# Designed miniproteins, single chains, continued (4): the designs that were tried, part 34

Each design is a single chain, and the fold is of that chain. pLDDT is the mean over its residues in the fold that is shown.

## One batch from the design tools (miniprotein)

Design m13162
Fold by ESMFold2-Fast:
Structure m13162 (fold): chain A 84 residues (1-84)
Amino acid sequence: MTGRAVITRTADGHVTLEGVGSDGTEVRLEGSAGEPIRLEVRDSGALGGPTEVTLDRPASIDDLVALARRLAAAFGAEVEVREL
């Protein structure tokens, strides 16, 4: 089954990804241009809670959106992009 994800891009350079992969894995990404990126992955059956990863990477807002799209695709999620 195909998952679904929403990427939200704000005018102040903040990007979020919230979605569910094809296998039910929940994925969240949050970052701002030039700041560390926070990635959270949660398997719905995991007793230990979410896996959190911080990526120390200089990124433009466009790089953050591209990363979010690639992550959603890797988890089998169809992407909707919103701009605020």
Scores: mean pLDDT 71

Design m13163
Fold by ESMFold2-Fast:
Structure m13163 (fold): chain A 60 residues (1-60)
Amino acid sequence: KPPVTAESVAAGIQRIIDAGLLPSLFGVELADLDDAALRNLARLMDASVETVRRALELIR
């Protein structure tokens, strides 16, 4: 697989937000994501939790 970057993960998360799927997939708003939600998002995006945290900084 090509390396997953924070920028590509940010684009994927933004697409989920724009589609209104974030509450449906995780039951919470973006600002309320805890460690468990971050791990689930990392698994969904095939990325590390650290990469997801960097991606969230990019879309704030």
Scores: mean pLDDT 71

Design m13164
Fold by ESMFold2-Fast:
Structure m13164 (fold): chain A 95 residues (1-95)
Amino acid sequence: SMAEVEELLARAREALRRLEELAKETKEALKNGDFRKASILLAAMLAELVELEVAVRKLKELKAPEEVIEEAEALLRRGREILEEVLKLIKEAEA
């Protein structure tokens, strides 16, 4: 239904918003040398990325309008880019 499509898209938008906030907190934890906190925050970021992947999959299964699928896929791609940037910073901080 359109209501399910709207809920899934809203869930995807919220997951990316949380992922962006968690990324900022992870970067601050790394800057402060708090590697334990950075690891916990990274796990939370991975959970938000899974929520994005699930939302995109469900939108495709529901045969949502192409524009909705394109928006959800763009949100997922952005989430993956944010995670990749944070993982690179963690690796550089541990070196």
Scores: mean pLDDT 90

Design m13165
Fold by ESMFold2-Fast:
Structure m13165 (fold): chain A 71 residues (1-71)
Amino acid sequence: SAEEQRRQVLLRTMREADRAHDEIEKQKAELEAQGLPQEQVDEQYNQQLAEANRRLRDRYQAELARVDAAS
């Protein structure tokens, strides 16, 4: 069903988000370990989260639109 397909898209997107966030957190820790100013570390972290979330949202919406078109 279209409802089940939307659920699968959501669950896949959530798993991808978790993996992306874990990777961004690792990168933040690496920058902190290198002694970068905290303000710069926080700015880069926020930028990477915003970019990852935007990419995930765009893909999620595109997949939902495809499910809706098939319904």
Scores: mean pLDDT 86

Design m13166
Fold by ESMFold2-Fast:
Structure m13166 (fold): chain A 83 residues (1-83)
Amino acid sequence: SSELRAEAEKLIADFEAALKELLDQSSTVPKETLELKINTHYIAGMGEVLTLERKTGDVELAEETAARLDELYKDALAQLESL
């Protein structure tokens, strides 16, 4: 539904914002600490996807949401490694 898709989009937006905030700290926080925090947010985000799937029964929406979180996570790690 459009309401469930909006919930998934909010989860994705919140995750992207958290990663951006962490990367913006790259000049003051050690890379190893930022990598740990990025990994922690990714694990939490994937947990939210499982919660979304169980609550909605929408496996396709959950898989789409997980794939988008995975892309953001990989991009954030690549950006961190390039700094």
Scores: mean pLDDT 86

Design m13167
Fold by ESMFold2-Fast:
Structure m13167 (fold): chain A 73 residues (1-73)
Amino acid sequence: MVQQIKDLLDKASVSDPETAVALVEKAKELASKLTDPKEIQQVIQAFKEAAQRVTDPRVRAALRKALSTAQES
């Protein structure tokens, strides 16, 4: 599952903004199902790295929201 989330974020970084937001939302949904603290930390790091790669404000907003949700888990 962690690899699937990373793959979705990698695809989002090369996609149009609308597709990228959808991929980030899918990654967030998958991340919400994680229970292993190590996997949660890996996913948080992946979202942070994705946020550094994107410039579109909508995609960045989706990534920030996903990070907040993951940190609460």
Scores: mean pLDDT 77

Design m13168
Fold by ESMFold2-Fast:
Structure m13168 (fold): chain A 117 residues (1-117)
Amino acid sequence: MELLEQINKEYADDKVTEEDLEENERILETAKREAEKELEEIREKAKELGDEELLEEVERAEEEIERIVKETRENLPKLNTRAAALYTTAAALRIIGIAEDVRLKYERRVEELKKKE
């Protein structure tokens, strides 16, 4: 998430460049890859637990992430430089949040199974 932090600092200074638009795609791809990797890990753990509901949550999260990425890419050419950068940052943060929500559900499930220790 270092690249996302770098872009966020750039917007704080009101200094958006053409290179920032190229970095928008890198931010989006980075967030997608990291989130998909986390969801794949959770999917395997959910299979071990036999938790069908958690498996469905992973599938829904992957579909939502794919939708966000697609919509973001389709809308970026329609926005001005600043709006495009903010839109990409918001999309990346939402992608991260979706993966984090599924991880928290998995952790809660593991704790419920251990409550009789």
Scores: mean pLDDT 77

Design m13169
Fold by ESMFold2-Fast:
Structure m13169 (fold): chain A 64 residues (1-64)
Amino acid sequence: STAEELRRLAAQAGIHLSDAQARALAALTGGDPAAVRTALELLMEGGPDFDFEALLARLRERLA
């Protein structure tokens, strides 16, 4: 699933996503590869201390 893939990719970069966070990102991206890449770029930008609500807001803005 897209949620599992996001969790794996984030973990490879040292970032922990909860199940709920991964599902929220998967739902917002719709499984689109370009949207998934954008979500990962925002996660990398935020690093291990990322603000999830701010990340979701930025992802919505970039996908609009």
Scores: mean pLDDT 83

Design m13170
Fold by ESMFold2-Fast:
Formats: C-alpha cells, structure tokens, sequence
Structure m13170 (fold): chain A 98 residues (1-98)
C-alpha cells in the first residue's frame, strides 16, 4: 500500500508538470522555446530513465503539446499525448521496481 501510494504521488507529480508545461506552451511559448524544448526532450530520452528526468520530460511534453494545440497541429498534439502516456507507464514501472 505504501509503494502504491508512492507510485500514485509520482504519477501525479508528472501530470502536474505536464499541466504546467501545457499552460506555458498554450499561452506564452515562442517557436524558439518549442525548438529548445524538442532538443532538451531528445537529450533526456537518450539518458537513463530516472524519476527526475521523466518529470522534466513530462513538463517538456506538456509545453510542446500546448504549443501544438495553439498552432492547431492536431497530429503533433496527439503524438505528444501518446508519448506522455508511455512516459507515465515507464514512471510507474521505475517506481514499482525501486
């Protein structure tokens, strides 16, 4: 039960991180911000998955999703949502194994 709580808290942190990113991406992010976020996300995905790296990736995915939504790019937004769902599954697995 304590491990299950740790998983849920960590997932909630990633969801909050994504939501903060979404708000910034939707309202304020420039094209340059989106390009920097894409580069940082690619860099993070090449590294060993850690809780810290996955929560940072959640923020970047949220920012890119919000930006894509503002631009009306439904295809990119959908792909980013799918990547976020995959990230949450990896995060659950990582916390459950530790």
Amino acid sequence: SMKELEVEVTVAMAEISFGVGYTIGKKKATEEDAEEARKRLEELLEQEPTVKNLIEAAFLLGLLYGYADRQGNEEEARELEEKFEELLEKLRELVEKE
Scores: mean pLDDT 88

Design m13171
Fold by ESMFold2-Fast:
Structure m13171 (fold): chain A 86 residues (1-86)
Amino acid sequence: LTEEDYRRAAEQIRAAIEQLRELARDPSVSLEEQLELAEQALREAEEVLREAEADPSVSEEVREELREAVERLRELVEELRRRAAA
């Protein structure tokens, strides 16, 4: 992956968060299904971040963008877990 690929990945993670939030408005999609989708997205996002942090050609600015996107997705997963546990 190039630095530009990682920037696109951060954008895609942010888009996925928005899509998951829109799914929350659909009563046909269960909390369990929403959580499964969000956890899968988080696993993929964390893998991308791990690769970016190991790549010396990636700027700290791009790494920060990826960290911020991953943290927002983690927050969404934790919110869904709390709702599913209630």
Scores: mean pLDDT 82

Design m13172
Fold by ESMFold2-Fast:
Structure m13172 (fold): chain A 69 residues (1-69)
Amino acid sequence: LSEAERQALQKRLAQAEADRERFTAEVEEYKKAYEEDPNRENVIKLTAASLRAIGAEFEVELLRARLAG
């Protein structure tokens, strides 16, 4: 990797880690909503939030792998 590419990946990793933390917090909030009122809408919201959190974790792992290689 060039220095410019490494710096760009490091900035993306920092953003991805921030997104992962935010989406994980959102999952917890929607999980509480679902546990309080287990309806179809809350299931859909929790599922969507969970998928976003999984995607963010995947992005973090990919960026870490690219920086290590």
Scores: mean pLDDT 84

Design m13173
Fold by ESMFold2-Fast:
Structure m13173 (fold): chain A 78 residues (1-78)
Amino acid sequence: MSAEELIKKAEEKVKKGDLDGALKYAKKAVEASKTPEQLLKVLKILGKVYKKGDEEVRKKALEIAKLVGEKLKELGAL
């Protein structure tokens, strides 16, 4: 599954209120992402999840956001 397909699945999960599912697909999207633009789309999804989530969901969203930052650094975008 491509990064774009994983991003789309994560967005669908957010719309359905499945925040754990959204985080699962967001993490896979980070791993599959090859461009800074794809990683920025993941960050936008993580921001939506963070705003809707409880303390545990927010903690998981921040952990995935750190992975986004590391991947952006590897791509030379940070």
Scores: mean pLDDT 84

Design m13174
Fold by ESMFold2-Fast:
Structure m13174 (fold): chain A 74 residues (1-74)
Amino acid sequence: MPSVEELEKETLEKVKEVLEDESLSEEQKIRAIQQIFAETLAQLSRILSKEEVDKRALELAKKIKELWEESQKK
């Protein structure tokens, strides 16, 4: 099974792939990212406590937001 760190890294790579996909509309990208995030939280909840999942979810959401903002820069 992947480690927590590997799972988070894989999640960010999937988000980057969605953001780089020129065939997807902004709405489709948002929906895809939401689905990826939900799947990651489900996997984390199987190996971490609720408090740890909540903390990692907040940090991961911040990183995803940063990637989104970078993708909007021309």
Scores: mean pLDDT 81

Design m13175
Fold by ESMFold2-Fast:
Structure m13175 (fold): chain A 65 residues (1-65)
Amino acid sequence: SMEEVREALLKAGDKVSDETVEVLISLLRDRGSELTLSEIAERVKKNTGEKISKRSISEVKRVLK
C-alpha cells in the first residue's frame, strides 16, 4: 500500500513528496524487473527533482506486492 511505501522510505532515511512516492511506485510496477536501483534513482530524480537512495528503493521493492 501507499502507507507501507511511505514507512519504508522513512525507515531508510528519505523524506520525499507524495508525488515522488507515486512516481517511484509506478516505475517499480512498470519496470522494476528491468531497471537497476541506480537507474530507478536517476529516473525518479529526472521526473520529480528529488533524490532517493538505492537503499530506499530496495526497501520499497521489498514492501511492494
Scores: mean pLDDT 80

Design m13176
Fold by ESMFold2-Fast:
Structure m13176 (fold): chain A 102 residues (1-102)
Amino acid sequence: SDVERVKEIIAKSNSYKELVEEAKRLAEEGASFAVIAGLVEAAKALYEGKSKEEALEAGVRAVEEMREAEDNVTKYTALALRTIGTLEDLELRLEEEKKAKE
Protein backbone atom coordinates (compact mmCIF):
# COMPACT_ATOMS: atom_id res chain seq x y z
CA SER A 1 0.00 0.00 0.00
CA ASP A 2 1.02 3.66 -0.36
CA VAL A 3 1.05 4.01 3.45
CA GLU A 4 3.41 1.01 3.86
CA ARG A 5 5.72 2.32 1.10
CA VAL A 6 5.92 5.79 2.71
CA LYS A 7 6.55 4.26 6.17
CA GLU A 8 9.39 2.08 4.78
CA ILE A 9 11.09 5.01 2.99
CA ILE A 10 10.84 7.30 6.06
CA ALA A 11 12.24 4.52 8.29
CA LYS A 12 15.33 4.23 6.02
CA SER A 13 15.88 8.03 5.76
CA ASN A 14 18.11 10.08 8.10
CA SER A 15 17.43 13.60 6.74
CA TYR A 16 14.89 15.72 4.87
CA LYS A 17 17.41 15.81 1.97
CA GLU A 18 17.11 12.02 1.53
CA LEU A 19 13.28 12.25 1.53
CA VAL A 20 13.33 15.10 -1.04
CA GLU A 21 15.70 13.12 -3.31
CA GLU A 22 13.54 9.98 -3.00
CA ALA A 23 10.30 11.95 -3.70
CA LYS A 24 11.90 13.41 -6.87
CA ARG A 25 13.13 9.98 -8.03
CA LEU A 26 9.70 8.40 -7.46
CA ALA A 27 7.92 11.29 -9.24
CA GLU A 28 10.14 10.73 -12.32
CA GLU A 29 9.26 7.00 -12.17
CA GLY A 30 5.52 7.83 -12.21
CA ALA A 31 4.78 6.84 -8.62
CA SER A 32 1.41 7.65 -6.98
CA PHE A 33 0.94 11.31 -5.98
CA ALA A 34 -0.17 9.99 -2.56
CA VAL A 35 3.34 8.50 -2.01
CA ILE A 36 5.02 11.71 -3.24
CA ALA A 37 2.78 13.84 -0.96
CA GLY A 38 3.60 11.57 2.01
CA LEU A 39 7.37 11.88 1.49
CA VAL A 40 7.21 15.66 0.91
CA GLU A 41 5.16 16.31 4.10
CA ALA A 42 7.52 14.04 6.09
CA ALA A 43 10.52 15.97 4.67
CA LYS A 44 8.88 19.29 5.66
CA ALA A 45 8.33 18.01 9.22
CA LEU A 46 12.03 17.01 9.50
CA TYR A 47 13.11 20.37 8.04
CA GLU A 48 11.01 22.12 10.73
CA GLY A 49 12.91 20.15 13.42
CA LYS A 50 10.16 17.67 14.26
CA SER A 51 10.96 14.10 15.34
CA LYS A 52 11.08 11.12 12.98
CA GLU A 53 7.86 9.84 14.61
CA GLU A 54 6.12 13.19 13.88
CA ALA A 55 7.44 13.10 10.29
CA LEU A 56 6.04 9.57 9.88
CA GLU A 57 2.63 10.74 11.19
CA ALA A 58 2.66 13.76 8.81
CA GLY A 59 3.58 11.53 5.86
CA VAL A 60 0.85 8.97 6.60
CA ARG A 61 -1.73 11.76 7.01
CA ALA A 62 -0.78 13.21 3.60
CA VAL A 63 -1.18 9.78 1.93
CA GLU A 64 -4.64 9.38 3.52
CA GLU A 65 -5.70 12.94 2.49
CA MET A 66 -4.68 12.32 -1.15
CA ARG A 67 -6.52 8.98 -1.28
CA GLU A 68 -9.70 10.50 0.26
CA ALA A 69 -9.54 13.29 -2.35
CA GLU A 70 -9.35 10.88 -5.36
CA ASP A 71 -13.06 11.42 -6.19
CA ASN A 72 -12.86 15.23 -5.73
CA VAL A 73 -10.92 16.87 -8.60
CA THR A 74 -10.76 20.31 -6.92
CA LYS A 75 -9.45 18.97 -3.58
CA TYR A 76 -7.05 16.51 -5.27
CA THR A 77 -5.61 19.29 -7.48
CA ALA A 78 -5.19 21.63 -4.48
CA LEU A 79 -3.33 18.91 -2.50
CA ALA A 80 -1.15 18.06 -5.53
CA LEU A 81 -0.22 21.75 -6.01
CA ARG A 82 0.57 22.02 -2.26
CA THR A 83 2.90 18.99 -2.60
CA ILE A 84 4.66 20.45 -5.69
CA GLY A 85 5.07 23.86 -4.00
CA THR A 86 6.42 22.30 -0.78
CA LEU A 87 8.89 20.13 -2.73
CA GLU A 88 10.12 23.19 -4.69
CA ASP A 89 10.60 25.17 -1.44
CA LEU A 90 12.53 22.30 0.20
CA GLU A 91 14.79 22.01 -2.89
CA LEU A 92 15.55 25.76 -2.65
CA ARG A 93 16.39 25.34 1.07
CA LEU A 94 18.79 22.49 0.23
CA GLU A 95 20.53 24.67 -2.41
CA GLU A 96 20.88 27.53 0.14
CA GLU A 97 22.36 25.13 2.75
CA LYS A 98 24.84 23.78 0.16
CA LYS A 99 25.98 27.33 -0.77
CA ALA A 100 26.36 28.28 2.93
CA LYS A 101 28.72 25.29 3.49
CA GLU A 102 30.88 26.11 0.42
Scores: mean pLDDT 85

Design m13177
Fold by ESMFold2-Fast:
Order: sequence, then structure tokens, then C-alpha cells
Structure m13177 (fold): chain A 103 residues (1-103)
Amino acid sequence: MEEKIEALKKAAEEAADRGIDAVTASHPELRPELRALAKPYLDEEIKKGVEFIKKNPEKVTVEDAKRMGEKAGRRAVIRAAHELARRYDPSLPEELPEFEDPS
């Protein structure tokens, strides 16, 4: 159980760091603001993943947990980047399209 939860958390944090760096590559001055915005979304996405593992312990492998973490980290950064973008352009839609990454 703990090993799967730790794998999810680590994968989520690593994916978030990579996503923040990628999104802010042209504007590194925005990196601290994006990181601050991403943190509550990252915590929320990790919590959802941990709850899923706790409810389905026999259905989730360590590799599944890593993939779940990577998706959680990516979703957190996308949500934060959209919020940051809306601060500079309020005409952007409030709702994000659901990000479905085909496996």
C-alpha cells in the first residue's frame, strides 16, 4: 500500500516539475507564480489518486500508481497554467476541456 502511494506522489511531483519547466520555458520569470498556483491543484490530484488506491488496492500496481501520478501532475500544471493565462487574458474560457491522454 505505502509503496504504491509513494510511487504516485513521486511521479506526480516529478511530472509537475517537468510541466512547469516546459510551460515556462519562454518565460522563466513566471515559474514561481505557476509553481505556487500548481501546488493546491497538485495536492488535490494526489489526494484523488491516493483515495482510488486505498479503495482498489488489489487493482493498482506500482506501475499503475506511477502512471496515475504522472497524469495527476500533468492535470495540476494544466489547471494552474490555465488560471495563470486567464490572469493575463480574462477572455479565456473559465472551464478547461477535459484532458484525456490516450494511453
Scores: mean pLDDT 79

Design m13178
Fold by ESMFold2-Fast:
Structure m13178 (fold): chain A 82 residues (1-82)
Amino acid sequence: MEIEREVEELKKEIEKAVEELRKAGEDAEAARLRAEVLLELWRLRKEGASREEIAAHLRRLAEELAGTPIEASLRRAAETFE
């Protein structure tokens, strides 16, 4: 149950980061990123991923997106799941 609440909070954080990308004029990148992150979270949840596994995935995404506005949001989300 707690993981479900944290996943919902993460979705809100991702939506905020996507909105920041749209404000920067990167609409296509924002849409792609949102779809990729949400689909991966859905997959991990279906596979019964632990909090630590979700946090590790979010950290990897943050590294791949280093230097973008969404990097900070992904790092904060990863810390929340630890």
Scores: mean pLDDT 68

Design m13179
Fold by ESMFold2-Fast:
Structure m13179 (fold): chain A 58 residues (1-58)
Amino acid sequence: EVEEIVREMYEALRNNDKERAAELSKKLTPVQLELVLYGVKMNVDINVVIQEVKEYEK
């Protein structure tokens, strides 16, 4: 599920785990990846980021 991938990606980015983030980014579309990166940068709640990414699940 994209929700699990987004949650793990958000956590990896928060923990500065660049290798884990790179692996997880391959499972997301470019738009979904941008949404997660923007969410982490702007300190958006993870549940809001997950909802946004789910709207672009194609």
Scores: mean pLDDT 80

Design m13180
Fold by ESMFold2-Fast:
Structure m13180 (fold): chain A 60 residues (1-60)
Amino acid sequence: SALEEHHEAAAKMFEYSRKFQEALAAGDVAAAQEALDQGLEATKKSIEAYKRAVAEKAAA
């Protein structure tokens, strides 16, 4: 369901946030940039899934 997709995307956002902090602590700029890019992608997916969940609820 769209709610499950939203929940999974939110979990990935926390994972990439942790990876970003770890990369910054290690001074690994490339890893930090990668984690940021993945986190932004997860955020976009989360918003799209949330919009679908709201539309599904409105249709019910």
Scores: mean pLDDT 79

Design m13181
Fold by ESMFold2-Fast:
Structure m13181 (fold): chain A 75 residues (1-75)
Amino acid sequence: SRSAIEALYRRIAELAREYDDLLRKRDEAAQDPSKKKELEELVAKIRELALEMQRLARELEALVGTTTIYIPIPE
């Protein structure tokens, strides 16, 4: 239904904002050798969030029938 599609879009948008925030925090932590543990924790959270966004994108594809969403997963 349209309401289900709209809910998925909203959820993906929320996660995308969190993802962007975490990427900034990761980049800041990467510049400080004393924050190595924080950096590793941020990288783990970023990967978890990217996988959740990918899962929701696949669910959205099933409802809409076409993929238009690209989620970059850090190496």
Scores: mean pLDDT 79

Design m13182
Fold by ESMFold2-Fast:
Structure m13182 (fold): chain A 96 residues (1-96)
Amino acid sequence: MRDKVVIATSEEDLKWVEELVEAIRKGDEEKVRELLITHAGLSEEEAEEILKEKDPAKLREMANNEKNSKAATFINIKRAILEGTEIEIEVVESVK
């Protein structure tokens, strides 16, 4: 078992990040697709491309090249789950 991955998120984004982690762990592809489209603002085609990728090395490359921070967070969560890495969600204090 490798080191844990810390996912830094705002308090306002915490709920969807937690829902995303649970959906990926359960293999609920419909819920994951919904969250990518509604919260990350991805198209159906972009969401499907991320969903079909199962190679952790390729997911790491995709996350590094992703300019949408919410989509990059999803890719990193999926990679960590596939690698068997423990995920810790850290709330970063956001001043509104």
Scores: mean pLDDT 75

Design m13183
Fold by ESMFold2-Fast:
Structure m13183 (fold): chain A 87 residues (1-87)
Amino acid sequence: SPTVTVTPASTTALAGETVTVTVSAPGATEYVVTISDANGNVVAEETSTSPTVNFTITTAGTYSVGVVAVRGDESGVAFGTLTVTAA
């Protein structure tokens, strides 16, 4: 399984600001990034072939960032945290 790292592992943003999530997973060709609220509801999900994925969250709160990186028949996972404050 690929070793997966999310950068930044913990970040803060103002509501409506663009947040960049960078995934490091050697040899991975596909990345699924999921943002979930404090209640576990998925609020954003993107599948990308780029290790850099941009998100904008407009509702203040604490969010979990989950990443799945796919390399052929193998996958790896990493988690981060995003805190969004009212603008």
Scores: mean pLDDT 80

Design m13184
Fold by ESMFold2-Fast:
Structure m13184 (fold): chain A 81 residues (1-81)
Amino acid sequence: MLSEEARRLIEQLVRELSELAPEHREEIREIILATARGELSAAEAARRLTELLADAVPEHREELLAALEGQLTQLREVANA
């Protein structure tokens, strides 16, 4: 069962990223949930999410990738606590 902290972080990430690419909300949620379950590494999840957001933030892709990898690493830590 996901902790309250992990659920809040999942909801926050899905909300924030879906504001940038609302058409990809379902895919974004699935990637974040798979990361929380340990099915995706933080690096792999960050890469996939950055690809979905490429049209919204093309000039900041590398910065977005680094930021997402950090946030997804934190999600994995709180989900496994």
Scores: mean pLDDT 79

Design m13185
Fold by ESMFold2-Fast:
Structure m13185 (fold): chain A 79 residues (1-79)
Amino acid sequence: MSEQLRETADLFEKAAEYAEQGDAEKAKELLEKAAEVSPFPEGARAVADHVKRLLDQGDYKTAAEVARKVALHYRKRAE
């Protein structure tokens, strides 16, 4: 479980980095992987879909902020 939480955190964090760079396609790929790997699939999918919608709207700043907050929550749960 801790390993899946850490991997999910890393994927959301990386998605935030690409969103900050304006790379929506790479960010979306990482969000999809995070939703698949997460031990909480329904919650991770809902967040991934929300961040993808923000990216589609051009709101890269909010998308990155949401993805980073989610990554921190997963990382804290893995500790």
Scores: mean pLDDT 85

Design m13186
Fold by ESMFold2-Fast:
Structure m13186 (fold): chain A 98 residues (1-98)
Amino acid sequence: SEEVKKLKEIAKKAMTLLVKDLGDVGAEVANLIAAGALLVEYGVEDKEKAVEYIEEGVRLIEEALRKAKEAGASEEAIELVEEALKLARKIAEKERKE
């Protein structure tokens, strides 16, 4: 999926900046983004568990965004997490219609 590839690219950029900005806290937030993106990918590939995996993936990225903002991540890092969340939600909406 092209959208999943784009999500993984944005997630990787966000993770790199979060670790640079916040150290150990950034690594914790980065792990939530990585897990979220992987669950969205697994959900797109698994027809029986698509909704469950994608919804959990979106939830993890939402938690990552909240924690990044609370920890005072840079505007650039926050914007990348917001882009990842927007794309994950778009993938979720598309899978619910299929």
Scores: mean pLDDT 85

Design m13187
Fold by ESMFold2-Fast:
Structure m13187 (fold): chain A 61 residues (1-61)
Amino acid sequence: DLDELLAMLSEVTTVTPEDVARIKQLIAEQGTTYAQVIEAFRNAREGRDEELREEGEKAEA
């Protein structure tokens, strides 16, 4: 939902009320859901963090 999206964005960058309004508009315009947007951010963040950890261990092993 929106709250989860805002929480994730707040961890990565500063989110203003204007940014929230623009995000809502873009979601409505593209016909996507908050869940899909959240999944994209989650995958990008998790993939980056996991890649750094896993790459470090696998590269040595």
Scores: mean pLDDT 62

Design m13188
Fold by ESMFold2-Fast:
Structure m13188 (fold): chain A 66 residues (1-66)
Amino acid sequence: GKLIKRLEEIIKETNGNPAKLAEAVKKYMEEHGLSRAEIIAALEDLLKRGVITQSQLELVKLYLSG
């Protein structure tokens, strides 16, 4: 979907830096009224596809909880 494609772009733009990825994701959530649950579900789908690592997902989840 559209969300998955935008997250793939953000991942490329941040060069896999989890803090920058979380920051960009927070901004996208605020701009589009997306819930934390929707973002986490999309990131878990990207992990399943091999676009991100488990470590990157866990660090982004940590940054999103602040």
Scores: mean pLDDT 79

Design m13189
Fold by ESMFold2-Fast:
Structure m13189 (fold): chain A 111 residues (1-111)
Amino acid sequence: IIPLLREIKALLEEMIEEMKRSSVAEAVALAARVLARIDALLAEIRALAPDDPGILELAALYAEMSYRLVELARLVEAGSPDAEAAKEALLEAAERFVRKIEELIERLEAA
């Protein structure tokens, strides 16, 4: 599963860098595309390692990012000044997801 974890990490890192330079509307579109790709990769990982506690933590982080994206999208559609703060919250969630993937890769490579 390490190659799939590395692919998710790469997608998240590319998204984080692009989101830092994006408008809130651009961030919604970008995050939606990246999360859809990550969902497919997580489904493959879950098939290979369904009971791993690290994989369950990744599923929880994915769920948090999905929630943050929905919140951001709603604020953007409403023209809310809170959209920038929601974008930063999504970015922070993505950075925590990257850190958890790094921890899991290190654990699996040490075994």
Scores: mean pLDDT 86

Design m13190
Fold by ESMFold2-Fast:
Structure m13190 (fold): chain A 81 residues (1-81)
Amino acid sequence: SEKTKEELFKEVEKIAAEMAKRSENASLEEQKAILGEAMEEVAKLMKEKNITDEEIERELLGILMDTYDKVLAAQRAKAAA
């Protein structure tokens, strides 16, 4: 349902924001590990909700990456100011 998809998007955005916060002062290697953990959390969320649609998976991973990049960039910009 549209409502379930909306709730999934919000949960993924929350995962991305939390992982971006952990990545602010992390090394490149640590950032890769944190992103890997975020991707695993998204996969777990999909499994919990019985989502097997590859298109929805691509949408969720897209939101994860987009939100992660935006939040991390905003945090780093604020730290540099």
Scores: mean pLDDT 79

Design m13191
Fold by ESMFold2-Fast:
Structure m13191 (fold): chain A 92 residues (1-92)
Amino acid sequence: MLSEEVQELLEKIEELREAGLSDEEILKKLGISRKTLSFLKRIVQAYQDAVDRLKAELERVGPSPENRARLAAEIQAELDAKLKEIEEELKK
C-alpha cells in the first residue's frame, strides 16, 4: 500500500506534467531526489499496466459483473504487491 506522502507526490507530479514542466523542473519545484522521481514513475507505470491488462482481459473473456469482479481483484492484488515493493525500496 502506498503511503499518504507518496500518493500526494504522485498527484503533484501529474499536475506539474500536465502544466508542461520537465522532470528536472518537477524535481526542483517539489524538492525531491531523482531517485524518488524514478520510483514514482515506476508506480505510475504499474497502475497504467494494471488498467491496460484489466481492459484486455475483459475484452477477451467478456465484461460480465462476475468476470469484472474476479479480474479486478486478481489484478489489484498483483498491483498492491508491486506497489508495496516499490514503496519499501523508496524508504530504504
Scores: mean pLDDT 75

Design m13192
Fold by ESMFold2-Fast:
Structure m13192 (fold): chain A 67 residues (1-67)
Amino acid sequence: MSLPDEREVARALAEIGLGIALSHFPDDVEALRAFADRLVETLSKVYSPEVVAEVRAWLEARIDALA
């Protein structure tokens, strides 16, 4: 099987992290946004700006759907 793209790995990490955050803050949009900002900051140290921007957009879309 082909290895996942770095983009797919970064998104999987973001999905796992958001799932954990949602289990603790299911209706706290501000806490979820703070979590997303911190996660994006952390990922920006390891992944390319393009990958980070895609993950950020995905996180923002998911959190906006909860607002």
Scores: mean pLDDT 78

Design m13193
Fold by ESMFold2-Fast:
Structure m13193 (fold): chain A 65 residues (1-65)
Amino acid sequence: SARRAAALARLQEQVDTYKKNREKLKEILEKYKDTLTPQERRAMEKAIENSDENIKKLEEKIAAL
């Protein structure tokens, strides 16, 4: 249905956005591993963890469509 197609497209766009932002954070962590403070490192690691959890939930919603 058109409603299902629209929902799938929106959810996939959200997944792609989270994946892009997550990879950017991973690149920063690797590039600046020796210069980041422990607090900055923990904040970025938590942001990556949150992105992974959100991706998982969105992929579960896509699978349920």
Scores: mean pLDDT 87

Design m13194
Fold by ESMFold2-Fast:
Structure m13194 (fold): chain A 87 residues (1-87)
Amino acid sequence: LAESLKGKKLVMTKAVYDELLSTEEGRKGIELLKEAGVELIVIEEEELSPEEAVERAKELGADVLALPVELGAAAKELAQEAGIAVL
């Protein structure tokens, strides 16, 4: 994962970022992404629809967007149209 994202811009929602920080595995994952040179940007808004998350990712120039599992399916089609991969 980290190697495939090297030099990419990864945008994630605050909900995903907070969830990752709540576990040891998640914190380790964030460190590995930073070590791999991935540009990590967190969307600070607490509540986002799938549509709002994809629009924010587009504005930020994201290559990859990380969303909560519940939002991921709905956002995948919208993100694909924008040329953004969804995790």
Scores: mean pLDDT 75

Design m13195
Fold by ESMFold2-Fast:
Structure m13195 (fold): chain A 68 residues (1-68)
Amino acid sequence: MLVTKDQVDKALVRLLLEGLITPEQANAVGKLLNQKGDELTLEEVREIVLEAGVSEEVADKLVELLAK
């Protein structure tokens, strides 16, 4: 399944509003996403989020949100 950067950004905003990630983590994810193409796999999103310092628990929740 492929997701767009826009879908990932919207999911990150939700997690940020819920207090599950920091603004610094959201910014780090955004920088890593900008190095990729317009579409990403769920596994690529999970790897990027973990690389940005987000916990495995929150990374899994983000992937579930993107998978619908």
Scores: mean pLDDT 80

Design m13196
Fold by ESMFold2-Fast:
Structure m13196 (fold): chain A 67 residues (1-67)
Amino acid sequence: SETFEKVVKRLKELMEKNAPELEIEIELGMLLIMVATGVASREDLLEFLEEAKKRFPQYENILNRIE
């Protein structure tokens, strides 16, 4: 089973290795589904997106589309 923490960890690993935008978008899509289905909080998602934009500015445009 996927958890919010597992997807966030995987996303951070992908971003650290400068993975293609498509790989990042697939994992972000999973976080959005988790929030939409109530298995993750919107607040936790927004907190992660803000941290990720500061740490990985190369993905800022993708991350801004999710907010």
Scores: mean pLDDT 84

Design m13197
Fold by ESMFold2-Fast:
Structure m13197 (fold): chain A 78 residues (1-78)
Amino acid sequence: SVEELGRKLVELAREIARATHEARRSPNPEEIQKRRDELMKEAVKLANELMEKATPEERDRIFAEVNRAAQEELARLA
């Protein structure tokens, strides 16, 4: 469902934000960056599925939620 895709994308956005924060704080970020890249690949796959299934209004709402979740997670970790 579109709602399930949105929920997964929000969760991935938070995980990517955490991995980004970890990489910035690590003296050896290579493995963390690799994990972040895998999360980003999954996010692209789900975003493409969302683009196929969602209305423009649902898409805009979900991407706004994704962006907000990422920003909130980064702010929380700062």
Scores: mean pLDDT 85

